# Ledger of designs, part 15: designed miniproteins, single chains

Each design is a single chain, and the fold is of that chain. pLDDT is the mean over its residues in the fold that is shown.

## One batch from the design tools (miniprotein)

Design m497
Fold by ESMFold2-Fast:
Structure m497 (fold): chain A 77 residues (1-77)
Amino acid sequence: MEELIQKAEEYEKKANELVKKAEESTDPREQAQLYIEAGKYYKKAAELYRKAGDVEKSNHYQKKAEEFYQKAAELLN
């Protein structure tokens, strides 16, 4: 149980770092790629929180993943 939460927190931190890199980038394609990667890590965190029984955090990070996938799609159009 502790291992699942710890791994989820690692993925959350990784996703947050990728979002910061995307915000610092001036290249829309690079921003989109970083947002897609961040979304993948938020989704992984959400899945681990769900397995650990933290439904609130699971739903929160699933929504964040969807938001960053949408931001990436907008940048590529």
Scores: mean pLDDT 87

Design m498
Fold by ESMFold2-Fast:
Structure m498 (fold): chain A 94 residues (1-94)
Amino acid sequence: SVNEATSLGVAGALLGIGAEFQAELVIKAKNPSVEDAEKAVRDAERGLELAEEGLRLAKKYNDKGSIKVAEVGIEAARRGLELARKALELARKA
């Protein structure tokens, strides 16, 4: 449904934003946690999966609003994933 597509896009965005925030905390920590960084990566990867599924459904229903929400979710999840991977690399070197 269009509602499902929108919900998936929003969930992807929230997971991406959350992962970005968690990654920043790891990067700024005195003792960076590998476990926390790995969780941020998993949350961002899950966010990307949800947002991409939201986009697939939005395109199926040809709903412009849901497509835009899913695209925002994908972008947020990709940003979160990029920072989370950087945090993980930093934590592994600490």
Scores: mean pLDDT 90

Design m499
Fold by ESMFold2-Fast:
Structure m499 (fold): chain A 66 residues (1-66)
Amino acid sequence: MEELAEANKDKAGSPKLSAIEEVLKSRGIKVSAVELTSAYLRAISKGKPVSLEELLKEVLELRERS
């Protein structure tokens, strides 16, 4: 069941993820919120600092597994 205001990406759980999604979209890279969230969780589980480059690497790795 959908919750109110989940349609807007500025309502994402992490403001940093919203900013990263916009940057990737402006570069023509189509990334879903699910991919970004999974990449973020994977990066933090490795104990690495989370940056745009780290999230991109994790997103690409997730796509290779798809």
Scores: mean pLDDT 64

Design m500
Fold by ESMFold2-Fast:
Structure m500 (fold): chain A 83 residues (1-83)
Amino acid sequence: MKEAERLVEEAIRAFEEERYVEAAELFKKAAEEYEKLGDIEEAIRLYKAAITAYYLAKVKEGRTEESEKKIKELEEKLNKLLS
């Protein structure tokens, strides 16, 4: 619980500092921790936050290839959780 909450706080800080790739990776790690805890609703919200951060990295930082690959991986993960 404490570790998952810490990762969310770090992700939000990275996002506010416009470190979008770092924010996305931290949201992804937080989502994985909530998934391990069985909080699938929170995991889904955090995976969506990670996708949003990668979209911003693509648009604002030009990290197109890396961001598109990561978005696809996260969308596949969300499809499995929603199925």
Scores: mean pLDDT 84

Design m501
Fold by ESMFold2-Fast:
Structure m501 (fold): chain A 62 residues (1-62)
Amino acid sequence: KVTIKIISPFPVPLSTVEDIAKSLGASEVKEISENVFEVSGDFDPQKFIDALRDSGYEVEEV
């Protein structure tokens, strides 16, 4: 279980984060506040963060 924040002046769609996370083995993604996502499941958190960064997002672990 990992909580991340996407540093963006614009709202990031939950569906975008969910698609990336689930492709890497995550079972659940929740937006707990604006651009703050809680990701659960059997996945590699670093690969998930790297995939978001490869998609153009600036990501911080909370």
Scores: mean pLDDT 82

Design m502
Fold by ESMFold2-Fast:
Structure m502 (fold): chain A 63 residues (1-63)
Amino acid sequence: GISQATASGTVGTGTVQEDDIVGIGTATAPTPSDGPDAADDAGRLAARQVGRAKNLREGLPLR
């Protein structure tokens, strides 16, 4: 299944796909050059990966 990403936010506007969001006020993570914003997103992905590996390693249930 797919989720409708055009309800409140536009698919691709929160990332770096529509060139560079400059002075529009629609971006959540405009470019990876912003570092902290992009790093925060990457950090969340890494945390999920670690969480999965840890759960499999220890055999802990996800809650």
Scores: mean pLDDT 48

Design m503
Fold by ESMFold2-Fast:
Structure m503 (fold): chain A 82 residues (1-82)
Amino acid sequence: GGWVQVTATTPTKTQSVTLWFSNDDPEEIAEGAVLQIKRLWDKLGKDAQISVRVDSQDTADKITSLLKQNHPDLASKVTVSS
């Protein structure tokens, strides 16, 4: 399985969550990660900066692509690395 760590930083706090996946498919992991990133963004509001770290570059690239395609406003607030 794969993993994704999402860290959201605001001026007053930092929150981090790790997502664990039962499969190794970068596309399925990326889809799940994007959904959770969006939920976290909706919860924390406009001033949050989100960084995402993943176990593979393929998954990182797919997360970045999906954010740009489906959530372009959110994509500008998210950095993704492996």
Scores: mean pLDDT 79

Design m504
Fold by ESMFold2-Fast:
Structure m504 (fold): chain A 66 residues (1-66)
Amino acid sequence: MKLSEEERKHLTKLLKEFGFNEKQIEEILNYMDENNIDPRTVGALITLAEHKKWSPEEFLEEFMKL
């Protein structure tokens, strides 16, 4: 499922604030589109990662399990 423009903007903002660069964010969003990953699940995962103070690497490990 292709992410909406609004969903892409929202996730881009959250991922940038979490510490990902523009290229990494595009790779994450493209992976979501290719694997039909729910943007709400990813938003919740980012919030959890910020609360638990996960590294970008720890976030990606959990994200790849989705």
Scores: mean pLDDT 81

Design m505
Fold by ESMFold2-Fast:
Structure m505 (fold): chain A 81 residues (1-81)
Amino acid sequence: SGEKALEYLKKALEALKNGDTETALSYIQKAVSYLKEATDKEVLKEAIEVLREIYELAQQRGDKKTVAAARVAINTAENKL
């Protein structure tokens, strides 16, 4: 569900803030599978906000893999709106 996607994205952001890029990427990938099945528009909008924060932090750190993963996840969520 969308709530699980949001939970994984919040965990991804926490991992990224701690410099754990591999864990952050894993959580983003898990979140994408739940985003594909999400239907709650408000939860999808909140997920996009968390993903934007992940994207900005990854960009500032030069983490191109996390930037790409976040972009894919944002597109997945936006396609559900």
Scores: mean pLDDT 87

Design m506
Fold by ESMFold2-Fast:
Structure m506 (fold): chain A 86 residues (1-86)
Amino acid sequence: DPLTEAAEHSRAFAEAAEKGDLDTARKHLDRVIELLNKADVSPEELARLIGLVIEASYALDQGDFATAAEVARGLAEELERIKERK
């Protein structure tokens, strides 16, 4: 299930970001993006999810690992909410 797998990778991104493991965090974020392309979500849901991905990526690139992790956890929660609504 793409939404469940994306939520798991989003949490793994948060853990890697908290450790400053940029390579691992980036790989998990890339997997989230790939999974979102396969997910059956509305255009409005997709826009919100992509916005969170961009925010997490930007925080990571700025070295703000705490914000990157927080945003990624929020992304995982939103992915789980969308899954529960379907």
Scores: mean pLDDT 86

Design m507
Fold by ESMFold2-Fast:
Structure m507 (fold): chain A 88 residues (1-88)
Amino acid sequence: MQQVINYLQQASDLLRRGVQYLSDASRYSKQARDLGRRVGLDSVVISRIDDVYRLLQRGVDGGGTLTPDQMQQVSQDLDDARDLARNQ
């Protein structure tokens, strides 16, 4: 549980630092998703983390950038996923 929250926090911190960390943020989101599945997080939480990972990975695949709206969406989804994970 705490390690999933730590991975989501790392992804959030990296995105706040800049677009050059998009690939690293994607990796942390994937690790959070995979670990969350192993520790039995609720499917709603896993789906939120997977959505974050997929959006970040689209940014990586698209040349290492996200639109401002996509950055805002991912930041919100990361905050929501961390709060949901803490309440489990």
Scores: mean pLDDT 82

Design m508
Fold by ESMFold2-Fast:
Structure m508 (fold): chain A 87 residues (1-87)
Amino acid sequence: SAAKRQALLRLIGAELRLIGLLNDPNASEEEVAEAARHVVEAAKEAIKAGADKEEVIETLRKLAELAEKAGFLKAAEILRKAVEELE
């Protein structure tokens, strides 16, 4: 559906923004945590619109691992908590 496609595009956009911030040496913990929250909101909307829940959860797990490796522990916590809530 058009709604599912739009929700998936919003999710992809939010994910790309988060990844960009994880690779920005000037990004603050607060900016990265906000981007992680936007990813979680977009993920929930994508699942509601009919996106594959398991695939979305796997992507959130990978983003949490990337955030942790980049030293953004608050963002990693936000993403991991969302994974637990969505399972």
Scores: mean pLDDT 90

Design m509
Fold by ESMFold2-Fast:
Structure m509 (fold): chain A 61 residues (1-61)
Amino acid sequence: MTEEELNKLNKTELAYMIASKRLGKEYKPTGMDPDVLGEAMRLLGNYSDEELRELAKKIFL
């Protein structure tokens, strides 16, 4: 994954990708894994767009 690809993602997509990675699940743009959804909602509630983007860069780059 490139930084340009990360910069195109909105905060919900970033949270979902981080949640998927943390839980060892494949990121899927369609369909919702309940465990991934729960972790993504937690991330969205506790982190800003910029914080999620920086976290994603540390995890995926």
Scores: mean pLDDT 74

Design m510
Fold by ESMFold2-Fast:
Structure m510 (fold): chain A 98 residues (1-98)
Amino acid sequence: SLEEKLKELFEAARQGVDVEKLMEILGIEPPEGAELLGVSYENNKLTLAFSDFSVELEITEDGLKVTVRDRNGNVLKEITIPKEKADEFLEKLLEALK
């Protein structure tokens, strides 16, 4: 179920992303002029690559892990959304991409 929703989010992101809305839901302040450069999905991990940073959404045994990295791969922010809330969180992200 979480895997299917993460895959739906990947497909939606490929069609376009409202960067401001997405980052607001993730609780991240987007840099002005941030552009989505690429989207990838592998091994239950969705990666959104932007001009100056990346966001990783990964399904783990603890829930949904959200990691923000700078251009050099350094972790700027990391949070884990508990399994019980992960489904609702992914649905909220999916709605923001429509």
Scores: mean pLDDT 77

Design m511
Fold by ESMFold2-Fast:
Structure m511 (fold): chain A 56 residues (1-56)
Amino acid sequence: SEADLRNSALYLGHLLRIPGLEDLIDDAQFAELRAIASRSTFDLSALNAPLAELQA
């Protein structure tokens, strides 16, 4: 659900110190971040490309 996606982005924002991450991402970026965040062995390096797009 959208709420689950926002919670994942919010958690990642807190973890990576990027407040408001959930407000900055579009549907495709949200789905990508959710897929990464849902892994039990979550790899932060996989976020480099989507995070660079958000910070540009």
Scores: mean pLDDT 58

Design m512
Fold by ESMFold2-Fast:
Structure m512 (fold): chain A 62 residues (1-62)
Amino acid sequence: GPRVILVVAPTHELAAKVGQELKKKYPDAIIGGVVGTREEGERVAEVLREAGYEVTLVHVEP
């Protein structure tokens, strides 16, 4: 299935910064962001995997 890299960060600014760097390294991947907790990111990743996506979760600590 399509590749998704999901960035989980405490702020939108941090999620955007990390997401931009990942998009440069993996231009063919879909880059998603979750502003919130690791648990919220894990839940979103599970839903995407059930839908047939290959999800790599990247959690950014504050």
Scores: mean pLDDT 83

Design m513
Fold by ESMFold2-Fast:
Order: sequence, then C-alpha cells, then structure tokens
Structure m513 (fold): chain A 85 residues (1-85)
Amino acid sequence: SVLEEAIRLAQGLLDNPDLPDEKFEELLRRLRELAEQAPEDVRDLVEQAIISIENMHRLLKTNPTLARLLKETAQQFIDELRSLA
C-alpha cells in the first residue's frame, strides 16, 4: 500500500542520514511522489515528515543538535503514520 511504502521510505531516510546526497535526494523524491498519491490525512503527515527529514539532512554537519531534534520530530510523524496502518 502507499501508506506502508511511505512509512518504509521515511524510516529508511531517518535511519541512514549518511546516505550519499544523490541517493538521499532520489529516495526523498520517491517519498514526495507517494505523498501525492495518498489520502489527505496520510499526505499531510508524510509531507511533515519530508520537511523534517530534508531539514535534518541539510543541518546534519552544521547544526547536529537541531538535526537530532528534527530527526525526533520526523520519527513522531512516522509513528503517527504507523498508527493509521
């Protein structure tokens, strides 16, 4: 299902923040495509997870404390998605 694939991809991005940038961006793009196919409530949660994941990756080397907080925020959205599965 779209929901199960979105959860898997989002969790993979969170668990592997050190992925090469090209691979990270490819998986993030796929997650955005899944969000577009999702029902509104699921889409909103996936979009919030995407924002947190993208900002985490951007800040990972320059502000690791904020990156960690963004990772925790993204995990909360993923956990909410799991509750809908």
Scores: mean pLDDT 85

Design m514
Fold by ESMFold2-Fast:
Structure m514 (fold): chain A 95 residues (1-95)
Amino acid sequence: SMEEERQKKMRELMEEIMELLVKYYLGELSEEEVFERLYELLKKFKPEEEAEELAKKLTKEIKELVELLKKGKPVGEDTEHGRLLDEAIKKIEEA
């Protein structure tokens, strides 16, 4: 179904975002490289102007999450950030 394809694409997008977060945390990618990769990814889903704005926002979010991870500060487990953080921690442990 159309909804199943949409959910698959959203899952793939989330997995790629998580991979970028982990690579940024490990120092494998710069902030600029994270932005460029997010921008190219988002252009597949959004008009170029919206994709650029979203890529900037997501790059900032990834940077903030990585700073929290490095400082060992608690993030609320019930938040969207808490769920992203749990997935990021799992990916870092697998790396």
Scores: mean pLDDT 72

Design m515
Fold by ESMFold2-Fast:
Structure m515 (fold): chain A 100 residues (1-100)
Amino acid sequence: SHREEALEALEEARRLAEELLRKSTNPELQKILQELIELLERAIEAIERGDLETAMDLLQRALSLVTQASQIPGVDPELLARLTAALMRALFHLQEEMAA
């Protein structure tokens, strides 16, 4: 289902963000990634309780934080690209679930 696919994509995004955080030595990047992980956890909980509008708002905020992270020198570009792709998959499936 689109709901299950959105949850799987968000869990992948959370794991990728945690890996980026573990590898980061930049305090600004660490702060952005910590905020991103918190938003992703809240988005997962929102989907699980059926609050798709809150999940969408949180996912849009998460995408904004990824854009900010992309501007930090030394961020792992492969992990960042995979994180962005996971978030875009979550966005697609969440939009489809909301349209049903």
Scores: mean pLDDT 89

Design m516
Fold by ESMFold2-Fast:
Structure m516 (fold): chain A 97 residues (1-97)
Amino acid sequence: LTYGILLVTEVRDESEEKALEEARRRVQEIIELAKEKGIDVVSASIEVSREESGIYVATARLYFMVTESQEKKAEEMIEEAKKKGLISKVFRSDPVA
């Protein structure tokens, strides 16, 4: 069976440019980790919002499709990304029909 993994990273900064640059850097590192593990990146997006405090929040979302045979490698990718401080949240979806 195939299932989805969503990795989310959030970067906060007073500068929109700095928030975006750091979010893009983290996205690139996660994509490289996925490639090393043979995991396909389905989509990657970065959204920027401004909080009432004037702080910018760059939220990056990376969606991966993982087969049962790739489960261990996916877990290794998540663990490595977590150790490097690249991810804020991880979600697993139901298997795609």
Scores: mean pLDDT 83

Design m517
Fold by ESMFold2-Fast:
Structure m517 (fold): chain A 66 residues (1-66)
Amino acid sequence: MDKFQQAVDQANQVLGDGVSTATSLEEAQKAADQAVKVAEDNGLKASYTVSEVDGRLVVTLNFEPA
């Protein structure tokens, strides 16, 4: 498996686990911050955006090779 894809999958897993247990928007943002850290620890550049769609917050991760 491509190491880039593996790192992306790990970060997305961390975000998914955090968001599934989040009871607030603040906790969802903490999950996004943790996912970014996991990506950076695996040698990626990562960022996220938070958008509100139909009364829901949506977190989107963006990944780039270092």
Scores: mean pLDDT 72

Design m518
Fold by ESMFold2-Fast:
Order: sequence, then structure tokens, then C-alpha cells
Structure m518 (fold): chain A 94 residues (1-94)
Amino acid sequence: MSEELKKLAAEGIELMIKKNSRFGFLPAVVASKKNTDVPEEDRLAVAYAMLAIAYYELGDKETAEEFLKKAQELAPDSPLVKEVIDLIKKLFNL
């Protein structure tokens, strides 16, 4: 598990404690070893996308969009990451 994944998990938990985020736990779920066959870059990108959900929930759209862009940049050729980003955009733009 990368140090960056741990930092994203910690940031999400901090949003739950300090800002009452309901979705700040999602990066921590991604950081847990659920599937070792998923590339580290894809897992990191999904964790950034999950942190974006928490920021969208809190009304910080600018930070959320920055994290979604970072997710796409980390794994631009990943169908999984693209599907996750597309779903998040639909959930908050619909």
C-alpha cells in the first residue's frame, strides 16, 4: 500500500471528523487490500475519485474537480477509472 493511498484515506477520515462528511471513508475502503490484481496506479486513481465524492458532498466543487482530473491523469487508459469518473460526474451533474 503506497504512502499516497494512506494520505488520501487519512484526508477522507479528517473530512468526516472536521466537516461531517458522510463519504470521507471511501478512500480508506479503496486503500484496504481488496484485490491485489488491480494495478497500484488504478487503485490510487480510484482513491482520488472517491475523495472527490466527499468534496462534492461538502460543496467544494473546485477541489473535487481537481481530484477527478488527477485520477484521470494517473490512469488515463484504465476503463475502470474512466467508468468511476463518469459515474461520479453523472451523480453530481444530474
Scores: mean pLDDT 78

Design m519
Fold by ESMFold2-Fast:
Structure m519 (fold): chain A 92 residues (1-92)
Amino acid sequence: MRISVSAYGESGEEIAPEGEFETLEDALKYVEQIMREAELRGEKKVTIVIEADTPELAERAAEGVKELGREFGWKTEVELSGTRVTVVLEKA
Protein backbone atom coordinates (compact mmCIF):
# COMPACT_ATOMS: atom_id res chain seq x y z
CA MET A 1 0.00 0.00 0.00
CA ARG A 2 1.35 3.43 -0.97
CA ILE A 3 0.16 6.97 -0.39
CA SER A 4 2.06 10.05 -1.60
CA VAL A 5 1.64 13.56 -0.19
CA SER A 6 2.70 16.84 -1.82
CA ALA A 7 2.14 20.37 -0.51
CA TYR A 8 2.13 23.75 -2.26
CA GLY A 9 1.78 27.37 -1.16
CA GLU A 10 -0.45 30.10 -2.57
CA SER A 11 1.91 30.72 -5.54
CA GLY A 12 2.28 27.00 -6.30
CA GLU A 13 5.70 26.73 -4.65
CA GLU A 14 6.55 23.46 -2.87
CA ILE A 15 6.37 24.08 0.89
CA ALA A 16 7.20 20.53 2.03
CA PRO A 17 9.12 17.65 0.39
CA GLU A 18 6.96 15.02 -1.31
CA GLY A 19 6.46 12.07 1.05
CA GLU A 20 5.61 8.43 0.35
CA PHE A 21 3.98 6.30 3.04
CA GLU A 22 2.97 2.66 3.52
CA THR A 23 0.03 3.48 5.83
CA LEU A 24 -2.77 6.04 5.91
CA GLU A 25 -1.87 6.82 9.55
CA ASP A 26 1.67 7.90 8.60
CA ALA A 27 0.40 9.93 5.62
CA LEU A 28 -2.07 11.78 7.86
CA LYS A 29 0.69 12.47 10.43
CA TYR A 30 2.68 14.10 7.63
CA VAL A 31 -0.37 16.17 6.59
CA GLU A 32 -0.71 17.29 10.24
CA GLN A 33 2.98 18.33 10.24
CA ILE A 34 2.45 20.29 6.99
CA MET A 35 -0.55 22.09 8.52
CA ARG A 36 1.41 23.00 11.68
CA GLU A 37 4.42 24.28 9.71
CA ALA A 38 2.20 26.25 7.29
CA GLU A 39 0.56 28.02 10.26
CA LEU A 40 3.98 28.82 11.77
CA ARG A 41 5.10 30.31 8.42
CA GLY A 42 1.99 32.49 8.19
CA GLU A 43 0.62 30.73 5.10
CA LYS A 44 -2.95 31.79 4.26
CA LYS A 45 -3.56 29.25 1.49
CA VAL A 46 -2.06 25.77 1.08
CA THR A 47 -2.81 23.03 -1.46
CA ILE A 48 -2.15 19.42 -0.46
CA VAL A 49 -2.30 16.64 -3.07
CA ILE A 50 -2.64 13.02 -1.95
CA GLU A 51 -2.29 10.08 -4.36
CA ALA A 52 -3.53 6.68 -3.08
CA ASP A 53 -3.33 3.14 -4.49
CA THR A 54 -7.14 2.73 -4.47
CA PRO A 55 -10.26 4.94 -4.62
CA GLU A 56 -11.37 3.59 -1.20
CA LEU A 57 -8.04 4.60 0.37
CA ALA A 58 -8.36 8.05 -1.26
CA GLU A 59 -11.84 8.43 0.31
CA ARG A 60 -10.44 7.58 3.76
CA ALA A 61 -7.58 10.05 3.24
CA ALA A 62 -10.09 12.77 2.26
CA GLU A 63 -12.08 12.15 5.47
CA GLY A 64 -8.93 12.22 7.62
CA VAL A 65 -7.74 15.49 6.07
CA LYS A 66 -11.16 17.14 6.63
CA GLU A 67 -10.91 16.24 10.34
CA LEU A 68 -7.33 17.59 10.62
CA GLY A 69 -8.33 20.81 8.84
CA ARG A 70 -11.16 21.28 11.35
CA GLU A 71 -8.84 20.65 14.34
CA PHE A 72 -6.27 23.18 13.04
CA GLY A 73 -8.84 25.88 12.18
CA TRP A 74 -8.40 25.72 8.41
CA LYS A 75 -11.31 26.16 6.02
CA THR A 76 -10.95 22.93 4.06
CA GLU A 77 -12.17 22.26 0.50
CA VAL A 78 -11.62 18.68 -0.64
CA GLU A 79 -11.91 17.35 -4.20
CA LEU A 80 -11.80 13.59 -4.75
CA SER A 81 -11.00 12.32 -8.27
CA GLY A 82 -10.51 8.55 -8.35
CA THR A 83 -7.30 7.93 -6.39
CA ARG A 84 -6.33 11.63 -6.10
CA VAL A 85 -7.36 13.92 -3.25
CA THR A 86 -6.81 17.67 -3.74
CA VAL A 87 -7.16 19.70 -0.55
CA VAL A 88 -7.27 23.49 -0.45
CA LEU A 89 -6.72 24.96 3.01
CA GLU A 90 -7.49 28.62 3.75
CA LYS A 91 -7.28 30.74 6.90
CA ALA A 92 -10.31 32.95 7.52
Scores: mean pLDDT 84

Design m520
Fold by ESMFold2-Fast:
Structure m520 (fold): chain A 87 residues (1-87)
Amino acid sequence: MAEEVVEILEETARLAEEQGDRVLARMFRANAESIRILDKNGDQAAVEAAKPLAEEALRAVKEGDIEKAREYAIKLSTHLAKAERAL
């Protein structure tokens, strides 16, 4: 699970960077690192909840909808930061 979510976020970051949005790419890479931290600490529920958000972010970037991708990056960052604070 966590490996799959990390791979989705890393691919999303790569595509965002290719489209010229380095800030958005850094946000997705930070989200991928948060997934690794949560997985290492056994928070599988937080990792599972992040999966649909990561999939929607990847879809948005593939469609060139950078505004929608940014909304999902913010939703992911908010979710993951809250989960990390609960560790």
Scores: mean pLDDT 86

Design m521
Fold by ESMFold2-Fast:
Structure m521 (fold): chain A 108 residues (1-108)
Amino acid sequence: SIVDELKKKIKETKTKSPEEAHKTVIEVLERMLKAYKEGKISNKEVLDVIAEMEEAVSSILEKNPKDKLTLKVNMLLGSLLVGIAAAVVKGEDILPILEKGLEALKKL
């Protein structure tokens, strides 16, 4: 499934440099956003993928505590996770939150 492919790519990210991790986060979010628009992935699966990305980036930040890029990526993923979780609980559309999150990450 697309979810399994995304999760595999996230696991591989834990051993990457900050710059490679940032590029991988953008690629995973772009693929996930496309799959979500096509109805191929659920709200719960979106949350699971973002949670795994946040954990992977947090792990990279622990190894690179002074890396400003990784800190910004970690903070944006944390905000995205909270925002999507809140929208899911309220029965609100997560698509605008996903699109804004991806745009913010691309501007880093």
Scores: mean pLDDT 86

Design m522
Fold by ESMFold2-Fast:
Structure m522 (fold): chain A 86 residues (1-86)
Amino acid sequence: EKEKLIKELVEHAQKGMEYTLKESDPKSREEVEKKGGKMEEYFKKEDYKGTSEELKEMSEISEKSGSTKASKEFKKAAEYAEKLAE
């Protein structure tokens, strides 16, 4: 069960980053990459609550910059991180 949630989290986070690299302006990309680094730190510590909060912020930055696909992927990743935090 946890293995499946981790796989889904990683896959959606990676897709969000791929869309960010293809579609985002340089400033929004930099902000998302900074949050992504923080998210990875929490993820490595198995702090899934921290992972979820950073992914939610990445989704919000992406939505405000018009990167709708990236925003949706980060939001899905955050939902899987929240399930792991339970």
Scores: mean pLDDT 87

Design m523
Fold by ESMFold2-Fast:
Structure m523 (fold): chain A 58 residues (1-58)
Amino acid sequence: AERDTASAFDVGLVLVDEILAGSTDPALERQLEAVLASPDLTPAQRAELRERLRRGLA
C-alpha cells in the first residue's frame, strides 16, 4: 500500500519478534496482551500472533 500505516497486527508482530529475541521486559508482554485484546484484530490475526509466540517459545 502507498500508505504504510502500522495496523494492530503489524504492531503485534513486532512485539512477538522482540519477545522471541530474548527480551525480558514485562512491558513488552503487557503491550502484546493489549494488542491481542484489541477489537481491531480479527480472530485469524489473533490466532496468528499466538501461534508465532507459541512456536518461538517451544
Scores: mean pLDDT 74

Design m524
Fold by ESMFold2-Fast:
Structure m524 (fold): chain A 85 residues (1-85)
Amino acid sequence: MEREKAVELIKELLKALEDAYKNGLSREQIRRLVLEFLVKAAEVLSPELIKKITNALSKVMQALDKGDFEKAREILEELIKELEA
């Protein structure tokens, strides 16, 4: 179902962000990962799910801008739980 695809894409994004932080990628490269995720998500998800995900990603980007990767992870993990419910 659509929510299952959303969960898989968000898990892929979380892993990509963790790998990026581990490898010391720049903030610009991290922003690019988020944009690539949104392009993929827009191809397979409804506008309602895209809106919900985009709102969460706005908060993720704010956390990443502050260097708070743990907060960014928490936001994505909460989004996954909401979509699995």
Scores: mean pLDDT 80

Design m525
Fold by ESMFold2-Fast:
Structure m525 (fold): chain A 65 residues (1-65)
Amino acid sequence: MPLTRAQAEEMADRALQDLHNSGYTSPEEVDRFLTMLRNYFLSRGMPEGDVERLVERLRERAESL
């Protein structure tokens, strides 16, 4: 099933929180994680523009965790 933008954002936030709780919060680890999320969302049929906007927002959010 295709992911909605809101569903993808919720999923990504949850995954980032899990990563933070696991202690993997270095900038390099976050960047690698965001790259994997980008590829995942694209594979689930999200438009590239929506994925890029989501990843940009998540990177800023990850630095706030």
Scores: mean pLDDT 75

Design m526
Fold by ESMFold2-Fast:
Order: C-alpha cells, then structure tokens, then sequence
Structure m526 (fold): chain A 74 residues (1-74)
C-alpha cells in the first residue's frame, strides 16, 4: 500500500540521516537533502522494475556524494 511505502521510505531516510550524522555531516546539509532522499526511497519501493530500481539507487548514491562534498566545503 502507499502508506506502507511512505513509512518504509521515511524509515530508510532516517537510517541514512543517522549514518550521515555519525560521519560528521551537519544537520543543515541533511535538512537540505531530506525531501529528495525520501522521494527517491518512495520511488524505489513504488516500482517493481529492476532497471528502474538500479537507476534510482544510482541517483541516491549521487545525492550521498553531493552531501559529502558540501560537508567538505564547509
């Protein structure tokens, strides 16, 4: 269901956020990307197409890279 997908996406986004905080990423940078991360996880769990999931996973990895780069510039 959509409610289950949203809950799963938010839980996974929270786990990623906690990991980024442990790595020394600041709250303000995480806050900037939170909505995009949740949306990517929602898209990931909303599709059954493996190729689409791989594309979304690549986009998520790029977001994580951007977050790390912003933290380094700070």
Amino acid sequence: SMSEIEKQAEQQAKILEESLLKMGVSEDIINKYREKIIELYKQYWSTKDLAERQKINAQLLEVIKEIREEQRKK
Scores: mean pLDDT 87

Design m527
Fold by ESMFold2-Fast:
Structure m527 (fold): chain A 93 residues (1-93)
Amino acid sequence: SKELTEEAKKLLEEARRLLEELEELGKRELTKSDVPLLVGLALRAIGLIIDAERLIEKAEKEGDKEALELAKEALEIAKRALELAMELLKRVK
């Protein structure tokens, strides 16, 4: 489905942007004032994981291999973003 492929592409772009934002944040010293932002980014990563898992299930049922591969990539990037957000929260002093 073209619609599933477009949803998967959008999800992948959102996951990549979230990971890039977290990688940039990780380049500087993190303070208690950064905690609300980091928590918000962690929650966003959780949302992307849920959306990616739903899209994987739908793509598998419809046999859409392109949407499936894109959704799987989005899931892996979203999981990496969550792991990074949690690691950055530990660096806060």
Scores: mean pLDDT 91

Design m528
Fold by ESMFold2-Fast:
Structure m528 (fold): chain A 72 residues (1-72)
Amino acid sequence: MRVVVEVRAGTPEQRGAAEALGAVVEAAGHRLGAEVELRIIDAPASSVETISIDEAVARGRALGEEIAARAA
């Protein structure tokens, strides 16, 4: 199953966090047999503070596992 995840990033810091999140989501998804495509959109993030890279990695793992669970 193919899953597309779109993340908005309006600042360089947000873009860095989005890239870290995306790499972890893709890795977790592929490991669990789901085809995950991440798309980073250059647009303002909606009402959220910039997430640190470490937190983005943790959230990416959780999201990747959730996507794979829904795929099963």
Scores: mean pLDDT 65

Design m529
Fold by ESMFold2-Fast:
Structure m529 (fold): chain A 104 residues (1-104)
Amino acid sequence: EGEEVLRRVRIGDHEGGIKLAKELIDYLKKAIEAFENGDVETARKYLEKAREVARGLRDGPELIALIDGALSADKETGIVLAKQALSRAEKLRDEHEKALEEAR
């Protein structure tokens, strides 16, 4: 009774979560690389893109808080906070991938 419909919804939610988490990871990696190269303007541009992607994620509020911290910080602190956001995004991707495999 509706279990197949709920299973399909869960699969779609996890596929969407994986896609958004991978996009967030890419933007955060680009932001960290830009910071490490001294390009604070490019780093902030990628953090703004990461922030918009994070709004669509389950852990969005926590990820946005780290990204907002990185945007407001100096380069050294910005790298630390962006790396924390990256670690959380990678964990979220892995959790969605595992849940998707278990649902199939």
Scores: mean pLDDT 81

Design m530
Fold by ESMFold2-Fast:
Order: C-alpha cells, then sequence, then structure tokens
Structure m530 (fold): chain A 74 residues (1-74)
C-alpha cells in the first residue's frame, strides 16, 4: 500500500510538476507526508506538509483537507 502510493505519486510528479511549482502534501500519516514531500522536492517543487489527525476516508479529514488547500492557495 505505502510503496504503491509512493510509486504512483512519483510517476504523477515526474509527468506533471515543473521546478518552482508549489505543492501541498496532505496525509493522515506523518511518515507518508514526509516521503511524498521528499518526492515533490526532488522534482524541484516547493512543498508544504499538512498531517491530518483523522483518517483520509472520514468526512472530517476531507473537510480539513479542503480548508488547508484554500489556506495554502491564499
Amino acid sequence: EREEILAAFREYVAKTLKPGDKVLVVSDDPEVAEELAAIAEEQGAKVEKAVLPEPLETEEARERARKLRLEFLE
């Protein structure tokens, strides 16, 4: 699971991100957030991390993720 998420993210980032792009990483697992941030930074992106206290499958986590994305884009 974790390795599959990281592999999919590496492919996505390699095709999509350009050096200097801003990326917000949102995860309910701080270790996963750190690895996702490292992958994005390796592609030259500027990364901010947000770790949610609730699992990403919950409505509360989705609401927090939306709020964080809006704050990041300000």
Scores: mean pLDDT 69

Design m531
Fold by ESMFold2-Fast:
Structure m531 (fold): chain A 68 residues (1-68)
Amino acid sequence: LPFLEYARKVLDLLIENADKGLSVREIAEKLGVSEKTVKTILDYLVKEGYAVKGPDGKYRATEKALKL
C-alpha cells in the first residue's frame, strides 16, 4: 500500500545514510514529500523498531531494519 511503499523508501534512505543519519527535512527533500508525512512515517518506523532518533535529532535504521 502507498504508506508502506513510502516507509520502505524512508528506510532505504536511512540505510544508505547510516554513517551520518538524516533529519526529517533531508528525507522530505529527497523524497519530494511533506515533512509532516515523513514525521508520521518515522514515528511508525521508530514504534516498530526499524529506526531510532539520535541525540543529534537525526534518524538512523536499526539492525532489525537490515533484516527486513
Scores: mean pLDDT 81

